# Designed miniproteins, single chains, continued (3): the designs that were tried, part 114

Each design is a single chain, and the fold is of that chain. pLDDT is the mean over its residues in the fold that is shown.

## One batch from the design tools (miniprotein)

Design m11955
Fold by ESMFold2-Fast:
Formats: C-alpha cells, sequence, structure tokens
Structure m11955 (fold): chain A 81 residues (1-81)
C-alpha cells in the first residue's frame, strides 16, 4: 500500500507532532510518549491513505483530520490529569 519512503515520512512527522505535544503538556513519561507516537503514526497513516484516494473529498479529509487531532489531544490530556 504505502512505499517505504511514505512510511518514513509518516514516522518522522509523527515524532515531530508528539515531541511538540509532549513538551507543551509536560508529558515526560517515556511510556506515555510511546503510546502517543503509535497513535500519531496510526492517524497519519489513515490520513495519508485518504489523501491518496482520488474518491476522497476535501470535506471528508478535513473531517478525518479534525477527528485525528481530537483523538490525539484526548489521549495526551489523559496523561496530564
Amino acid sequence: ELTEEEKKKIEETAKEIVEVLAKELGITDEKGIEILLEKAKEKLTELYKLAKDPSTTQEEFNKASEEAVEELLKLAKEKVP
């Protein structure tokens, strides 16, 4: 489905997002950071596949992006009670 180059880009982007999010929320727990990284990779992979699908509308992509951000923020907030 995805090329190795695309997978690498997703992983690098996920790391950047998680690093910023962990710093902003004060998450220093290594396990918590790993969980966030895995979720970010999962969501970015889904969004990337949607972006590559020519049948995906802009509205569908925007909704999926918003839901991905909300899910990541919810998960991160659970680490900062």
Scores: mean pLDDT 79

Design m11956
Fold by ESMFold2-Fast:
Structure m11956 (fold): chain A 73 residues (1-73)
Amino acid sequence: SRLAELRARAAELIERLRTASEAEKPELIAQGERVGKELAALGDLATAERVGRAIREAYRPEYEAEVEKLLKT
């Protein structure tokens, strides 16, 4: 089923995001956002939230730099 396929893809992306280099992160984040959106549309909010959490974790270094930039503006 589409839901089972998306759940398998989500699990793969979560693991890849944990070990991704900075160069790999943009593509993996984009894929995760697409998979998370489809999961949410199909009613799997729990798996969509797990993907969203992995994406937020991947943004941690970039988020710190952006927050510092905003505070200096």
Scores: mean pLDDT 78

Design m11957
Fold by ESMFold2-Fast:
Structure m11957 (fold): chain A 82 residues (1-82)
Amino acid sequence: MEKIKELEEVAKKRAEESEFESTKRYLLRVAELAKKNPELAEQAKENMDAMLEASKSFEEKKEEFEEGALELGRAVLEVSER
């Protein structure tokens, strides 16, 4: 029981740290399934960590892309306004 509560808290915290709504929903769903199947709690936590790690890598690449788009936007504005 305590281990399941710990997993739920970890899933909620990691979901809050994720910028993607799909990742948040997945992490919370994994915690819910682990609650119904306590024997899978350790495996669920491992899968949750792997998913979050993959999500963070994608979020970092997205942030770099958005930064590049902003820089390009500034250049276009500068050319337009002269």
Scores: mean pLDDT 62

Design m11958
Fold by ESMFold2-Fast:
Structure m11958 (fold): chain A 104 residues (1-104)
Amino acid sequence: MERVLRLTALLLRLIGVEEDLRLAVKNKDLELAKKALEELKEVIKEILELDLSEEEIKLLIKLNEKMIEELKELIEKEKNPELKEILEEAIELLKEFIEKLKEK
């Protein structure tokens, strides 16, 4: 029960990271983008500490793949090189997260 509630809270934080990155691109807010990147690192670490079911792993992989595609679309529209670098780092973190999820 506590594990499922913790996973749900972490998934909401992960969705919040994507929204913050989208908002940072819209508003050219480099500090918000940096904050979202640090939050992404922490959320990934905490999810990887959980005992995940096979179905939860499959759902997380699918969610991460969708987030990667949405971040790639943001990169195509962005002209600021520092924001692009943060978005590219976020994509690499999500790719690494998928590989670590496959190892569980």
Scores: mean pLDDT 86

Design m11959
Fold by ESMFold2-Fast:
Formats: structure tokens, C-alpha cells, sequence
Structure m11959 (fold): chain A 75 residues (1-75)
């Protein structure tokens, strides 16, 4: 099969880190407005974003889409 994709460059990794942190912040703020959302659920979604971005290497656009889906469920 094809070789696995190369690891992110330092600059790409920094961009991904900023994106994940920004999306995590947006999810946390959305959760603050919904008393049905637990801190544990917010932590689980943050872990999922980290796994998708750094573990699975999904695109930044796919991460943003995933975060928006989570935020829409919280609203």
C-alpha cells in the first residue's frame, strides 16, 4: 500500500494546535450556555479533536466541521 502520510511540519503542527485550542474553546463556551452538557463531555470532545487532528491526520476543514456539529448539538 502507499506509505503513511509524513508527520506535520513544525509550522503545520503549530497551526493545528492553534486550531484545536480555538475549537475546544468554542465548544467549552457553548457548553457553558447548556446546563445539560457536563464537563466530562467537553473533555471527551476535546480529546476527540486532538485524536482526529494529531492522531488520524484529518484536514483542518474536517476538524472545523466536526466542532461545528458538536456546537450545533449543544445549542
Amino acid sequence: GPAPPPPLSPEERERMTRLVNRLSSRIAKAGEKNPSVSDEEIQQWNRELVELGFGRGVSEEELEKKAEEIIEKIK
Scores: mean pLDDT 77

Design m11960
Fold by ESMFold2-Fast:
Structure m11960 (fold): chain A 97 residues (1-97)
Amino acid sequence: VDFDTLLQEVLSEFPDLADVIRETYEANRSKVEANVNTGVEDALGLAKSLNWPTELAIKFQRILDIESIRYSKPGSETQIIAIGELFGNYLLLKQLK
């Protein structure tokens, strides 16, 4: 996975969070990347648990991850996890195309 390309996609969609996402990712690359699979599993688990279409679950999980980034302390473990989950969300959506 080209995480730098994925980062640019996320920053383009959320320019209001671009600086905090970039700074947190660059400072914590390994931790963010470790949480990518968690984002994939959470979205798939949500779809199964609520009997939702996978695309709807992906969109809902993305909202939760973005709000987590906005309201967490800059550089916190919560923000690192949320950024990793958001990257996983983007990768999962690409696999459905």
Scores: mean pLDDT 80

Design m11961
Fold by ESMFold2-Fast:
Structure m11961 (fold): chain A 86 residues (1-86)
Amino acid sequence: MKMYKCIHCKEYVPESCKDPSLTENPFTKEPLKPDEFICKTFAKYATPCSHCLKSLPEEEVEKRRKEGLDLSVQDGVEALKAAVLR
């Protein structure tokens, strides 16, 4: 499986964590390099990447949630997982 370097957390993650719709760094708004990307933490329709989410500023996560991105907020995802599993 191809591994890509996340520009935010700088760890190598599998291609399944990549959001193909995200083409720019959400903090700087600069274009991502072909071999670099930011994880699904900022994807509207994808499970957030826990590696990036734990290092995100709380204000940025809250801003994304208020923009209608429930899937990008860790607390929301954790609550849904708890409800489904237990």
Scores: mean pLDDT 50

Design m11962
Fold by ESMFold2-Fast:
Structure m11962 (fold): chain A 104 residues (1-104)
Amino acid sequence: SSLEEELDSLEKIFKDLKKKGEELIKKLEEAIKKGADQKEINKLILEAEITAGVLAIVGGVLKTVGEILKESNPELAARFNKLGDEAIKKANEILKKVKELKKK
């Protein structure tokens, strides 16, 4: 179905954003460890926070679609909800890590 094709597309977007967020956190940790310029650190923080924000929005949309589909297509609803939960969880993990790294 077109919704299954949309879910596949959203899963690819999620995987790309997850990878980007994880790479940004690693870069931020390394930059802090090496005493990089504060401008570079602030840029990495901003990019990580933006990536987490997009993940949270994607997750919210996925969960909303899952709830709408719950009665008519419970299997597809479960897949949307699972991906949405994973996206929200990853967004929260990125934001928590950024907050911890800001404390120095």
Scores: mean pLDDT 90

Design m11963
Fold by ESMFold2-Fast:
Structure m11963 (fold): chain A 55 residues (1-55)
Amino acid sequence: SAAQRQKQLADLQRQLDILQGMLDIARAVNNKEAEKKVQEQIAQVQAQIAALLAE
């Protein structure tokens, strides 16, 4: 349903906000391995958002 898709989209946007905070921390402590890992997770969440919007 549209309401269920909207809820899932909101949950995924919240996950992106959390991951962006984690990316900022990784950059602040110059942890390149953590930075790469978080960027990969951001890409996965963005792909899920794109899939929901393509419905």
Scores: mean pLDDT 88

Design m11964
Fold by ESMFold2-Fast:
Structure m11964 (fold): chain A 94 residues (1-94)
Amino acid sequence: SSEEEKALRELLAEVRAILERYLAGELSLEEARRKVEELFERFIKEHPDLDQERWERMRKSWLAFLDEIGTLPEAEARRAAAALAQLIDKEIAE
């Protein structure tokens, strides 16, 4: 689990960076979603000894959440993304 915790923290840090680029106006939400999908695919392939079923479920959950944010008006989508980035910051700090 310490290896899984390390991998999860590294993944969350990169997701955080993608969300920050969306909030900075450097990426559209669609581009951010695509980068998160590609990031999860890379992490799953780079960590074949971890629980693949769990990581695949996590990938689907994250993409579904971003898709839900994409249904919101722009101002609400940006607030949701900012709140998510703050939650990631707390998880990485622990």
Scores: mean pLDDT 83

Design m11965
Fold by ESMFold2-Fast:
Structure m11965 (fold): chain A 107 residues (1-107)
Amino acid sequence: DWETSVSTENGYTTLTITNKRTGKTIKITFDEDGRPVRVEIYDPNGNLVARVEFRTDDDGVTYATRAELYDENGNLVKKLEAPAGVPAQVRITLDENGVATDIELGP
């Protein structure tokens, strides 16, 4: 089962999605215009495992600009940066235990 909650602070809205069985959490942050600016994935212990940042251009196209993968100790393992104006798909590879092992940006 998934639990969803919403909070709004200083014009930013955060949607928090928690898997009740595993304790894994996904947070999606939107700006004042409802544009996604950030996605963060947390492990069951509350450690940040991945962060993706987004921009929306003047034509209304949203794309990933930066993706970061962290280990269990909070160390940055992988960082990717995408050129502006290219629509990006974000793929996060999880192992059998749901631990993030890779992150990719694509068209």
Scores: mean pLDDT 75

Design m11966
Fold by ESMFold2-Fast:
Structure m11966 (fold): chain A 111 residues (1-111)
Amino acid sequence: MSESERTLLVQKAVMGAREFVRWALDLSRQLSPADQQRVRDMVDQVMSLADTAMRTSSVQDLQDLRQAMVDLGRALIEYMRRAGLPQSVIDRWQRRLDIGAQTFDDIIAQM
């Protein structure tokens, strides 16, 4: 794989993680203030790992970013259930999480 191809794959993964964070922050507005703060703390961790992955282009840092994104997504599903959000909203979020995780796996497999 060329360095340029590696850089594009990392950029694609990081852009996906940042988009996922944006969706998580938008959804968090429907949660309790305490759960909104928990989401913000997890988002800060994902963003920190995204910056690290962009800088290093390492498979390990992309795996760490993937795990933090999955952890955020799972926590958000729990918080949505506690907030009494409709199952259709939870199912849509689960699909976004599953697609995001698969996209990361596909990118990492190409590196």
Scores: mean pLDDT 88

Design m11967
Fold by ESMFold2-Fast:
Structure m11967 (fold): chain A 61 residues (1-61)
Amino acid sequence: MAGAKGAEKGGKAGDGQRAGLAASTSMENTIQGARGGFEAVRFGSMGDGVSAGEFAHHGEG
């Protein structure tokens, strides 16, 4: 029981989930890249960056 609490206090609970997703995505990229699926994921992620830039451009005009 104490061991489980250690993981929570160590921040591993949240970081473990993120690290797991990152590792899974890396492995998926290897497979999907051969089929072109990885490009779709990359474009989706890039869209988030463009959203942030929109506010900067609107402020300037």
Scores: mean pLDDT 47

Design m11968
Fold by ESMFold2-Fast:
Structure m11968 (fold): chain A 62 residues (1-62)
Amino acid sequence: RVEQLRRDLENERAALAQLDADLQQAEKEGASPSKLAQLHAARSITAAGIAFTERLLREAEE
């Protein structure tokens, strides 16, 4: 259980880092407002998922 949550958290953090890189690259390239909005939305969802998984991991370790 705890190992599964840790793996999920690691995968989610990797996904967030990739989204941050994609967002920076898109901004640098002058991507459309629609594409930037899409990346921002994906980032927010991923960040919320990380917070949720971190909470579950904390509860599982207690």
Scores: mean pLDDT 81

Design m11969
Fold by ESMFold2-Fast:
Structure m11969 (fold): chain A 62 residues (1-62)
Amino acid sequence: SSMAARGIERLRRRIEELRKNIDQLKANAKKHPENESLQQKAIENAQALIRSAERRIEALRS
């Protein structure tokens, strides 16, 4: 359906943004190793959001 297609496109865009945020957090952790644990928690949170978005895409494809 066109609604499912639009939902999938929006979720794919969100996943792309989250992946870019993870790359930025990893780069920042290299520049500021004193903050590595905080950056790692932010990365883990972003990865959880990606997994949630991927599950929603799977549901929309079903």
Scores: mean pLDDT 86

Design m11970
Fold by ESMFold2-Fast:
Structure m11970 (fold): chain A 98 residues (1-98)
Amino acid sequence: PFAELMKLLSGDISKPITVRQLADAAGMSPAAFTRLFTKVRGVSPSEFIELQRLNKAYELLKTGKYSVREVAELVGYKDVSEFNRLFKERFGVSPSSL
């Protein structure tokens, strides 16, 4: 059921979940999965995954225990500059301001 896919998305942020992995778990092609997911959720699977990563990054930054680079890596971003841009677009503030 769709609920099992949602558990995979929320259960382990340390492992980057890809659209391909979600599609494979659903028994669908990535293109078919993306169309169905977007129709049901109103956002693409990649946008949804990115939103979950950014929300987790916000929580980690608020603890004050991690650097911006460490948080970016923990939530699955290889490029800290891309992470900074997307975070600012989502929350209206720089990660370094938390």
Scores: mean pLDDT 74

Design m11971
Fold by ESMFold2-Fast:
Structure m11971 (fold): chain A 89 residues (1-89)
Amino acid sequence: LAITYNNLGLVYQNQGNLDEAEKCYLKAIEIREKIGDDSNKASLAVSYNNLGLVYKDQGNLDKALECYKKALDIDVQLGLEDIKAGIEK
């Protein structure tokens, strides 16, 4: 379900339908935040990055920055887990 909304958002974004793309990414984010596992965290970061691009294209730079910061926080956390696994080996 969440992956389908993200894919719909990508299609709308490619068509220049930014309002529909925003709605699709927000729905994907909502679903993924409810699940909360590591595979959903990586996908959540992708959805936040895509939403940030939509807001940037709309000229809403403040919202774009917030989305990119959320994606960055998730990516950093996932990267720190990878580094920790490497140290323990």
Scores: mean pLDDT 74

Design m11972
Fold by ESMFold2-Fast:
Structure m11972 (fold): chain A 119 residues (1-119)
Amino acid sequence: MRKIPPEVVARTLAKIALAAGIRDLDEFIRGSVVIDGRTYHHFPGLTLLLHELGLDRSKMSNEEIAERIGKALGLSEEETEALREFLRLINDDYLMGEDVLKALGVSRELLSKAIRELS
């Protein structure tokens, strides 16, 4: 498995958070969002972007979701690859919250810095 640089992952996640209007790290990791009367937990920025783009996660591969979000946000190829790996950990490995960040090698400090630099 090719290791994606943590700095690229952090930048990608920061772009997702900011596109969803989220600037607080704990809100992004452990926050919740209500869409059509259903509550979604962990990484609400991703859930909001999927809803805004009209993407049905149950009918799409992680690759298709990553490419569609990547195009919408203007992500680089390396950032789109980072998003694909993030989606794999959530959807295929069922990791949640900070365990996803640990698996990707992203510290809270690195992600917080990326959000500040892109804000």
Scores: mean pLDDT 77

Design m11973
Fold by ESMFold2-Fast:
Structure m11973 (fold): chain A 92 residues (1-92)
Amino acid sequence: SEKEKEIQDYIRLLELLRKRVEAGPSLSEFEREIMISLIRMARGVVKTEPKSEESEFTAKALDRAIELAEAGDYAAAVKVLDEAIEWLKKKL
């Protein structure tokens, strides 16, 4: 379905963000802005889903990841993103 493909695209995108932070936790201002924007886009898509425990969990995890990234704690943000990615994989 189109929804499954969209979720797969977001999983891939979030995994790329994880790999970038794992390679080096020091992000440029531009990289930080891109990271936060991409997480916000994923959060926006999740919020259009029917209300479920999984969608609420993922939305909260993405909100937490944004807060941590805005605080400059990219390693903690990525750890929270891993939780959101695992939930998204279960939904497929």
Scores: mean pLDDT 77

Design m11974
Fold by ESMFold2-Fast:
Structure m11974 (fold): chain A 103 residues (1-103)
Amino acid sequence: MELAAEASGLSMSTTRRIFNALGKLGFYKATNAEIARESGVSQSTVSHFRKALLEAFGSPINLTNAEFMRMAADVEIDMAPRMPAEQQPKVLANAERMLERVR
């Protein structure tokens, strides 16, 4: 889903890293510091991203863990054609893994 990257003004790569960290850490329970550590982005970037999602899509609390995993999978799928050919299988495997968690 390109909308999260567009709303936050962050790159698709940064958005993907934050969504992957959120999926791993259980979304609403994770602190900005924990997400920053897992995603490898700054705590201020994570704070900005969460604020941007709140302003653009309503409260993140309205999104379930399953909906966040679907959004993360959509970001991976959308990024796959823009990645080098050698990275595409890994990106698609990540998306499938995320979708498996919501089944």
Scores: mean pLDDT 64

Design m11975
Fold by ESMFold2-Fast:
Structure m11975 (fold): chain A 73 residues (1-73)
Amino acid sequence: MVPFEKLSEEELEEIRKEFRELLEEIRKNKEDPKKVARLIARAVGLIIRLVGAGQTEEAAEMVKELNKVLEEI
């Protein structure tokens, strides 16, 4: 099993903050499909990082939030 790198509370909060900012940028730029695609890729990267760190519950919440935003645009 690949060892999970434990994230600090500060790193978790930064990831949550960056993810929320990416969701708002997706909403703000919904008419620019190229920019939306890049923002989605970054958001997915944060979700993967959380899964890799064993933060599967946080990752699942982020997937739900991302899906809600994508349904709005």
Scores: mean pLDDT 80

Design m11976
Fold by ESMFold2-Fast:
Structure m11976 (fold): chain A 67 residues (1-67)
Amino acid sequence: TEAQLAAAVATLQRLAGLSPEAARAAADILLKGIEEGKPREGAQAVQERFGLEGRVVDAAGVAAVLA
């Protein structure tokens, strides 16, 4: 949902200092993984592609699920 996307984007910008564009791209990958029932694969792809720590990506995923 839009609320889940917004929560993930805000978390990635706050914790990782990503630009709005990069945060949106990372959040899209993360949410797609959650929707497909492969949240770990989505989180790993975001970590690898954007050079983020697992804890940061996990926080964004949790924020999205709780939104």
Scores: mean pLDDT 82

Design m11977
Fold by ESMFold2-Fast:
Structure m11977 (fold): chain A 94 residues (1-94)
Amino acid sequence: SEADVRKAVVEEYVRLHSEFEKRLEEAFRNKDVETAKKLIEEYVERMRELAARLPEDEKARVLAGIEREREKLLKMIENPEEALKRLEELKAYI
């Protein structure tokens, strides 16, 4: 069913996002801008592949969301120290 497809896409998204966040944090801690940029590009490509499995109307909305997230992530590369500070602040809520 379409609901089963959506559930599978969401579960894959959660796993992919968790792995990406961990690797991105390590890249920022090492001040490795090149690796951070590569990780963002690979993550966005995988997200687009997941979005391709969705119905046409949902796909358009999700792809727009992926593009907005890409812009946000690329801004983090411009200020790695601010990005690390924001990631450390996130740990305070866990």
Scores: mean pLDDT 76

Design m11978
Fold by ESMFold2-Fast:
Structure m11978 (fold): chain A 83 residues (1-83)
Amino acid sequence: SSMRIRELEKAKEHLEKALEDIEDLESLDEAADHLIRAEDVSGGLLARFLREDIEEGKLTEEEAKERLEKLIKRVEEEIERLK
């Protein structure tokens, strides 16, 4: 639906911002919220867990970026599926 696509596109924008500044956790929180509104609960949880792992210092910058890139690809595939 157009509403789901819009929320997924907003989630992608915030995930891309998180790639630019991994220490700005607000972008990941916003991405998680938009994923949940898009009814992608699994994607929202993945973004939430990534945010928590980064805040707790459990990931290197490279590991965090890899998880973000995978999540962005997942969102892009979902957008394409809904078109």
Scores: mean pLDDT 87

Design m11979
Fold by ESMFold2-Fast:
Structure m11979 (fold): chain A 106 residues (1-106)
Amino acid sequence: MLSEEQIQQVREQLKQITSLPPSQKPQQVPTVNQYILSPDPEVRIEAISAATQMPEVREQLLPTLRKASEDPDPIVSSLAAMAYSVLEMTTPEGARARRERTERLL
């Protein structure tokens, strides 16, 4: 649906978003989520790739990536499943949850 020029504009915007300071990235999550749900599979692929570069906002991206893992396009679904797995294991919150579990088992 989108032209090559429009896809390049999306790519440039996503590159700018991934280059922002962590404090500015939460404001861009709606834009990234919109691109992950785009009608164009090329845009969805680019947005999922950008999402893997934004571990600071992982909790806000994970639900959309989970939905994208059910995408009828096999490239999009595979990439989304990979991105979900990568982001799920990269959080300081995961390390904290592991410590809490250890304390509860004492």
Scores: mean pLDDT 76

Design m11980
Fold by ESMFold2-Fast:
Structure m11980 (fold): chain A 65 residues (1-65)
Amino acid sequence: GAAERAREGARAAREAAEAGAPPDVALKMSQIAEDGGVLAAASGDEEAAREAAEASRLYHKQAEK
């Protein structure tokens, strides 16, 4: 379902963020992860929201370099 897909997407985004990305890609992925986290939080999936927020932070940090 949608919740399972959101959790898998958030987990994959976090793993990809930990692996690193070029600044341009990192900025785009940070925004996508942030949007996903907002949607997960709105649906009550706090774990997916936390993973998406962490991925967004990692990508945002990479984009600033």
Scores: mean pLDDT 73

Design m11981
Fold by ESMFold2-Fast:
Structure m11981 (fold): chain A 70 residues (1-70)
Amino acid sequence: MVDEAAERLAEEMFPLVRKYLESQGIHMADDELHRALFEGARQAIELAVRQGLSVEEAVARVRELILQDV
């Protein structure tokens, strides 16, 4: 399910994005950051799946995009 994939990706990326944001002087509450990552991942995965990617392919692409910015 897309929601399960988005949740796993959000948890996977959480420590990396947290450290990146803190390095930029941005401090978010854990629950706010988790919600932002989950909703962002869910929307990005859903969009990629609608464009013809599998859920696994969508997760891989979204992961790469996050890692390129961090």
Scores: mean pLDDT 82

Design m11982
Fold by ESMFold2-Fast:
Structure m11982 (fold): chain A 70 residues (1-70)
Amino acid sequence: FLRGTATALESGGVGARVELHLEDGRVEEGVVVGGSETSALVATANYLCVAEGPAELEKGEVRPATCKPL
């Protein structure tokens, strides 16, 4: 697992675009694919990530995230 931050590029739930900045210096763009009231599930081309907080994002929000390689 890699730690990082998830920055919401747009407001919304499933389909909202997110930029992930990982602790190893990688930057990935992803989209919200699911989640709950306490976590947002974000998929990129190379990672599946869990961002802390609800699956409904507000543009400009930055949240802690944990990613696993696909």
Scores: mean pLDDT 82

Design m11983
Fold by ESMFold2-Fast:
Structure m11983 (fold): chain A 82 residues (1-82)
Amino acid sequence: VVEALEEILRAGRAEAAEPGATPLDVYRAISATAARLISETDDPEVKAVLEAVVEEVRAAVAAGASPEELLAIIERRLEEAR
């Protein structure tokens, strides 16, 4: 799960670095990367963690979170998985 979260964080950071990127753009990058990784794994624990991360990020963007706050969610989840 660590490698999957690192890939999601990398995708989110790449989008956040784009000029004019919105929190919704960052969420879309995170969600798309997570959906691909969920489709590539047969591990139900990995799927559950990635689904939970996507839902937490979705709730945060709905609550008005900044791109930095969305990335912080993934960073925290990555630290917890290590």
Scores: mean pLDDT 80

Design m11984
Fold by ESMFold2-Fast:
Parts: C-alpha cells; sequence; structure tokens
Structure m11984 (fold): chain A 74 residues (1-74)
C-alpha cells in the first residue's frame, strides 16, 4: 500500500472514531481541537505503522485526553 493511501486511510479511521464519540456525547471538541486530534492520530499511525484496529484505539484514547484537558482548563 502506498504511503499516501495509508495516511488517507488512517485519517479516515480517526475521523470516524471522533464522529462516533461526538454523536454519543462522549466528547465535545471545537473544530480546531477536532482537526488537531485527527492530524495527531494520523501522524502517529503513519510513524508507527499502526493497524486499522490500533489506529481506532489510539483515536479513542487521544479523544479522551483532549476532553479531559478541556475539562481541566474550564
Amino acid sequence: MDLEEYEERARRIAQEVIDELEKKGAINLSDKEREELIEEVTQEAVKNRLSDEQTRILAALKAGEYQTAKEKAA
């Protein structure tokens, strides 16, 4: 699989996980925080050659960290 295709796939998985969490009310992030989170997960997945399952787990963990940081800042 080309690196570009892998990166795009990882980005889609991160976006899907974040969308699901927002729909469930588990996270409430700004557009900027959402974009930063998706990019962070995508870059980590590419760097570490993560599987689809590992990318989903990472996205969920990072989303939780972003939500916790937002709550502590409030």
Scores: mean pLDDT 80

Design m11985
Fold by ESMFold2-Fast:
Structure m11985 (fold): chain A 100 residues (1-100)
Amino acid sequence: MMSEEEVKELLEEAERVAEEGIAAARAGDVEGALAALEKLLELLKKAAFESKNLEATEKIYELIERVMRAAREAGVVSLEMEIIDGIARIILGLAKLTNS
């Protein structure tokens, strides 16, 4: 299980990755936006399954949705990004069930 310090570091990393993903999407960099989403998905898995922290999981999911919105607005959303969004939604659902 992750410590409070490790959860804080996880959220700080997720915020940086999301900022990079949003910037990549706005620049038309599909590969950069996808790489950010892949990294955010790994951080989401850590929050959900290692930290068992629902609040951290929800915050990282919100960051994934912010990157997805930027990609859709820029017209650079890919099928791979939509798949990551779908997986992230399933992980969030599982985290909510574990905390019931």
Scores: mean pLDDT 87

Design m11986
Fold by ESMFold2-Fast:
Structure m11986 (fold): chain A 77 residues (1-77)
Amino acid sequence: MLSEKEKLELLSKYDLSEELKEFLAKLPLSKEYLEEIVPIIEKIENNKTVTEEQVDYFLDKLPLSDEQKKELKKLLL
């Protein structure tokens, strides 16, 4: 598993808010899984036309706790 520092370095390549980068770096996700989902998260954060239903659909697929999904939703919306 990547350290929080290594995850932050990976996330620094994407156009994400600092709060979202810090949140994602704390999640117990593999490097491979982060590289898969982070481009989608970047598109959601930078696209003001994304609906709450589209965000919920994406979050429902993530292997995260309900609390972690709720926090991520607040950061994206």
Scores: mean pLDDT 77

Design m11987
Fold by ESMFold2-Fast:
Structure m11987 (fold): chain A 82 residues (1-82)
Amino acid sequence: PFPPAVREQLEKQSAAFDAKVDALVAKAAEGKPLSPQEAFLLSFGHAVSKGVGDKERYEKTKPYYDEALKLFEEDINRRFLR
């Protein structure tokens, strides 16, 4: 376990990231297109939720994960001309 001050800082940073992922899930659920950066953040949020055992966030990001990965892959391919 971390010292209380370090844990509070990490919890604050995690909460901010979680809120941003939640906003992107809401945007996708409304049928609004995601930018490649937004798609990357949603994919990363899904992977992080699996690693920390956050089942609720894992389940709500899962339907968008494959689509987000595809958008991010298309962006990488364009940028690296591979």
Scores: mean pLDDT 72

Design m11988
Fold by ESMFold2-Fast:
Structure m11988 (fold): chain A 85 residues (1-85)
Amino acid sequence: MEYRFTESGKVVKIDPKEKKIESTDLEALTFLESALARLEESEDKEVFTLTLGDGTVLTATTLEEFFEKVLQAYGKRNGETVERV
């Protein structure tokens, strides 16, 4: 999967199967890697759940949906819009 931040133009590439994240946005990369690490600690069923530091709870039934929601939460926090390329 590939996403772009509309204001910065920076790109995030995610392989949900391999759990690999690549980005030129180091802050977004760090945020996503932290979210992935916490996802692996909170994975209890066939549902992915993550609680962010601000108390926002993200839930998804697929890793693709999970990463999209995490990116949207990151974008909202930083005044960015996220689009899939």
Scores: mean pLDDT 73

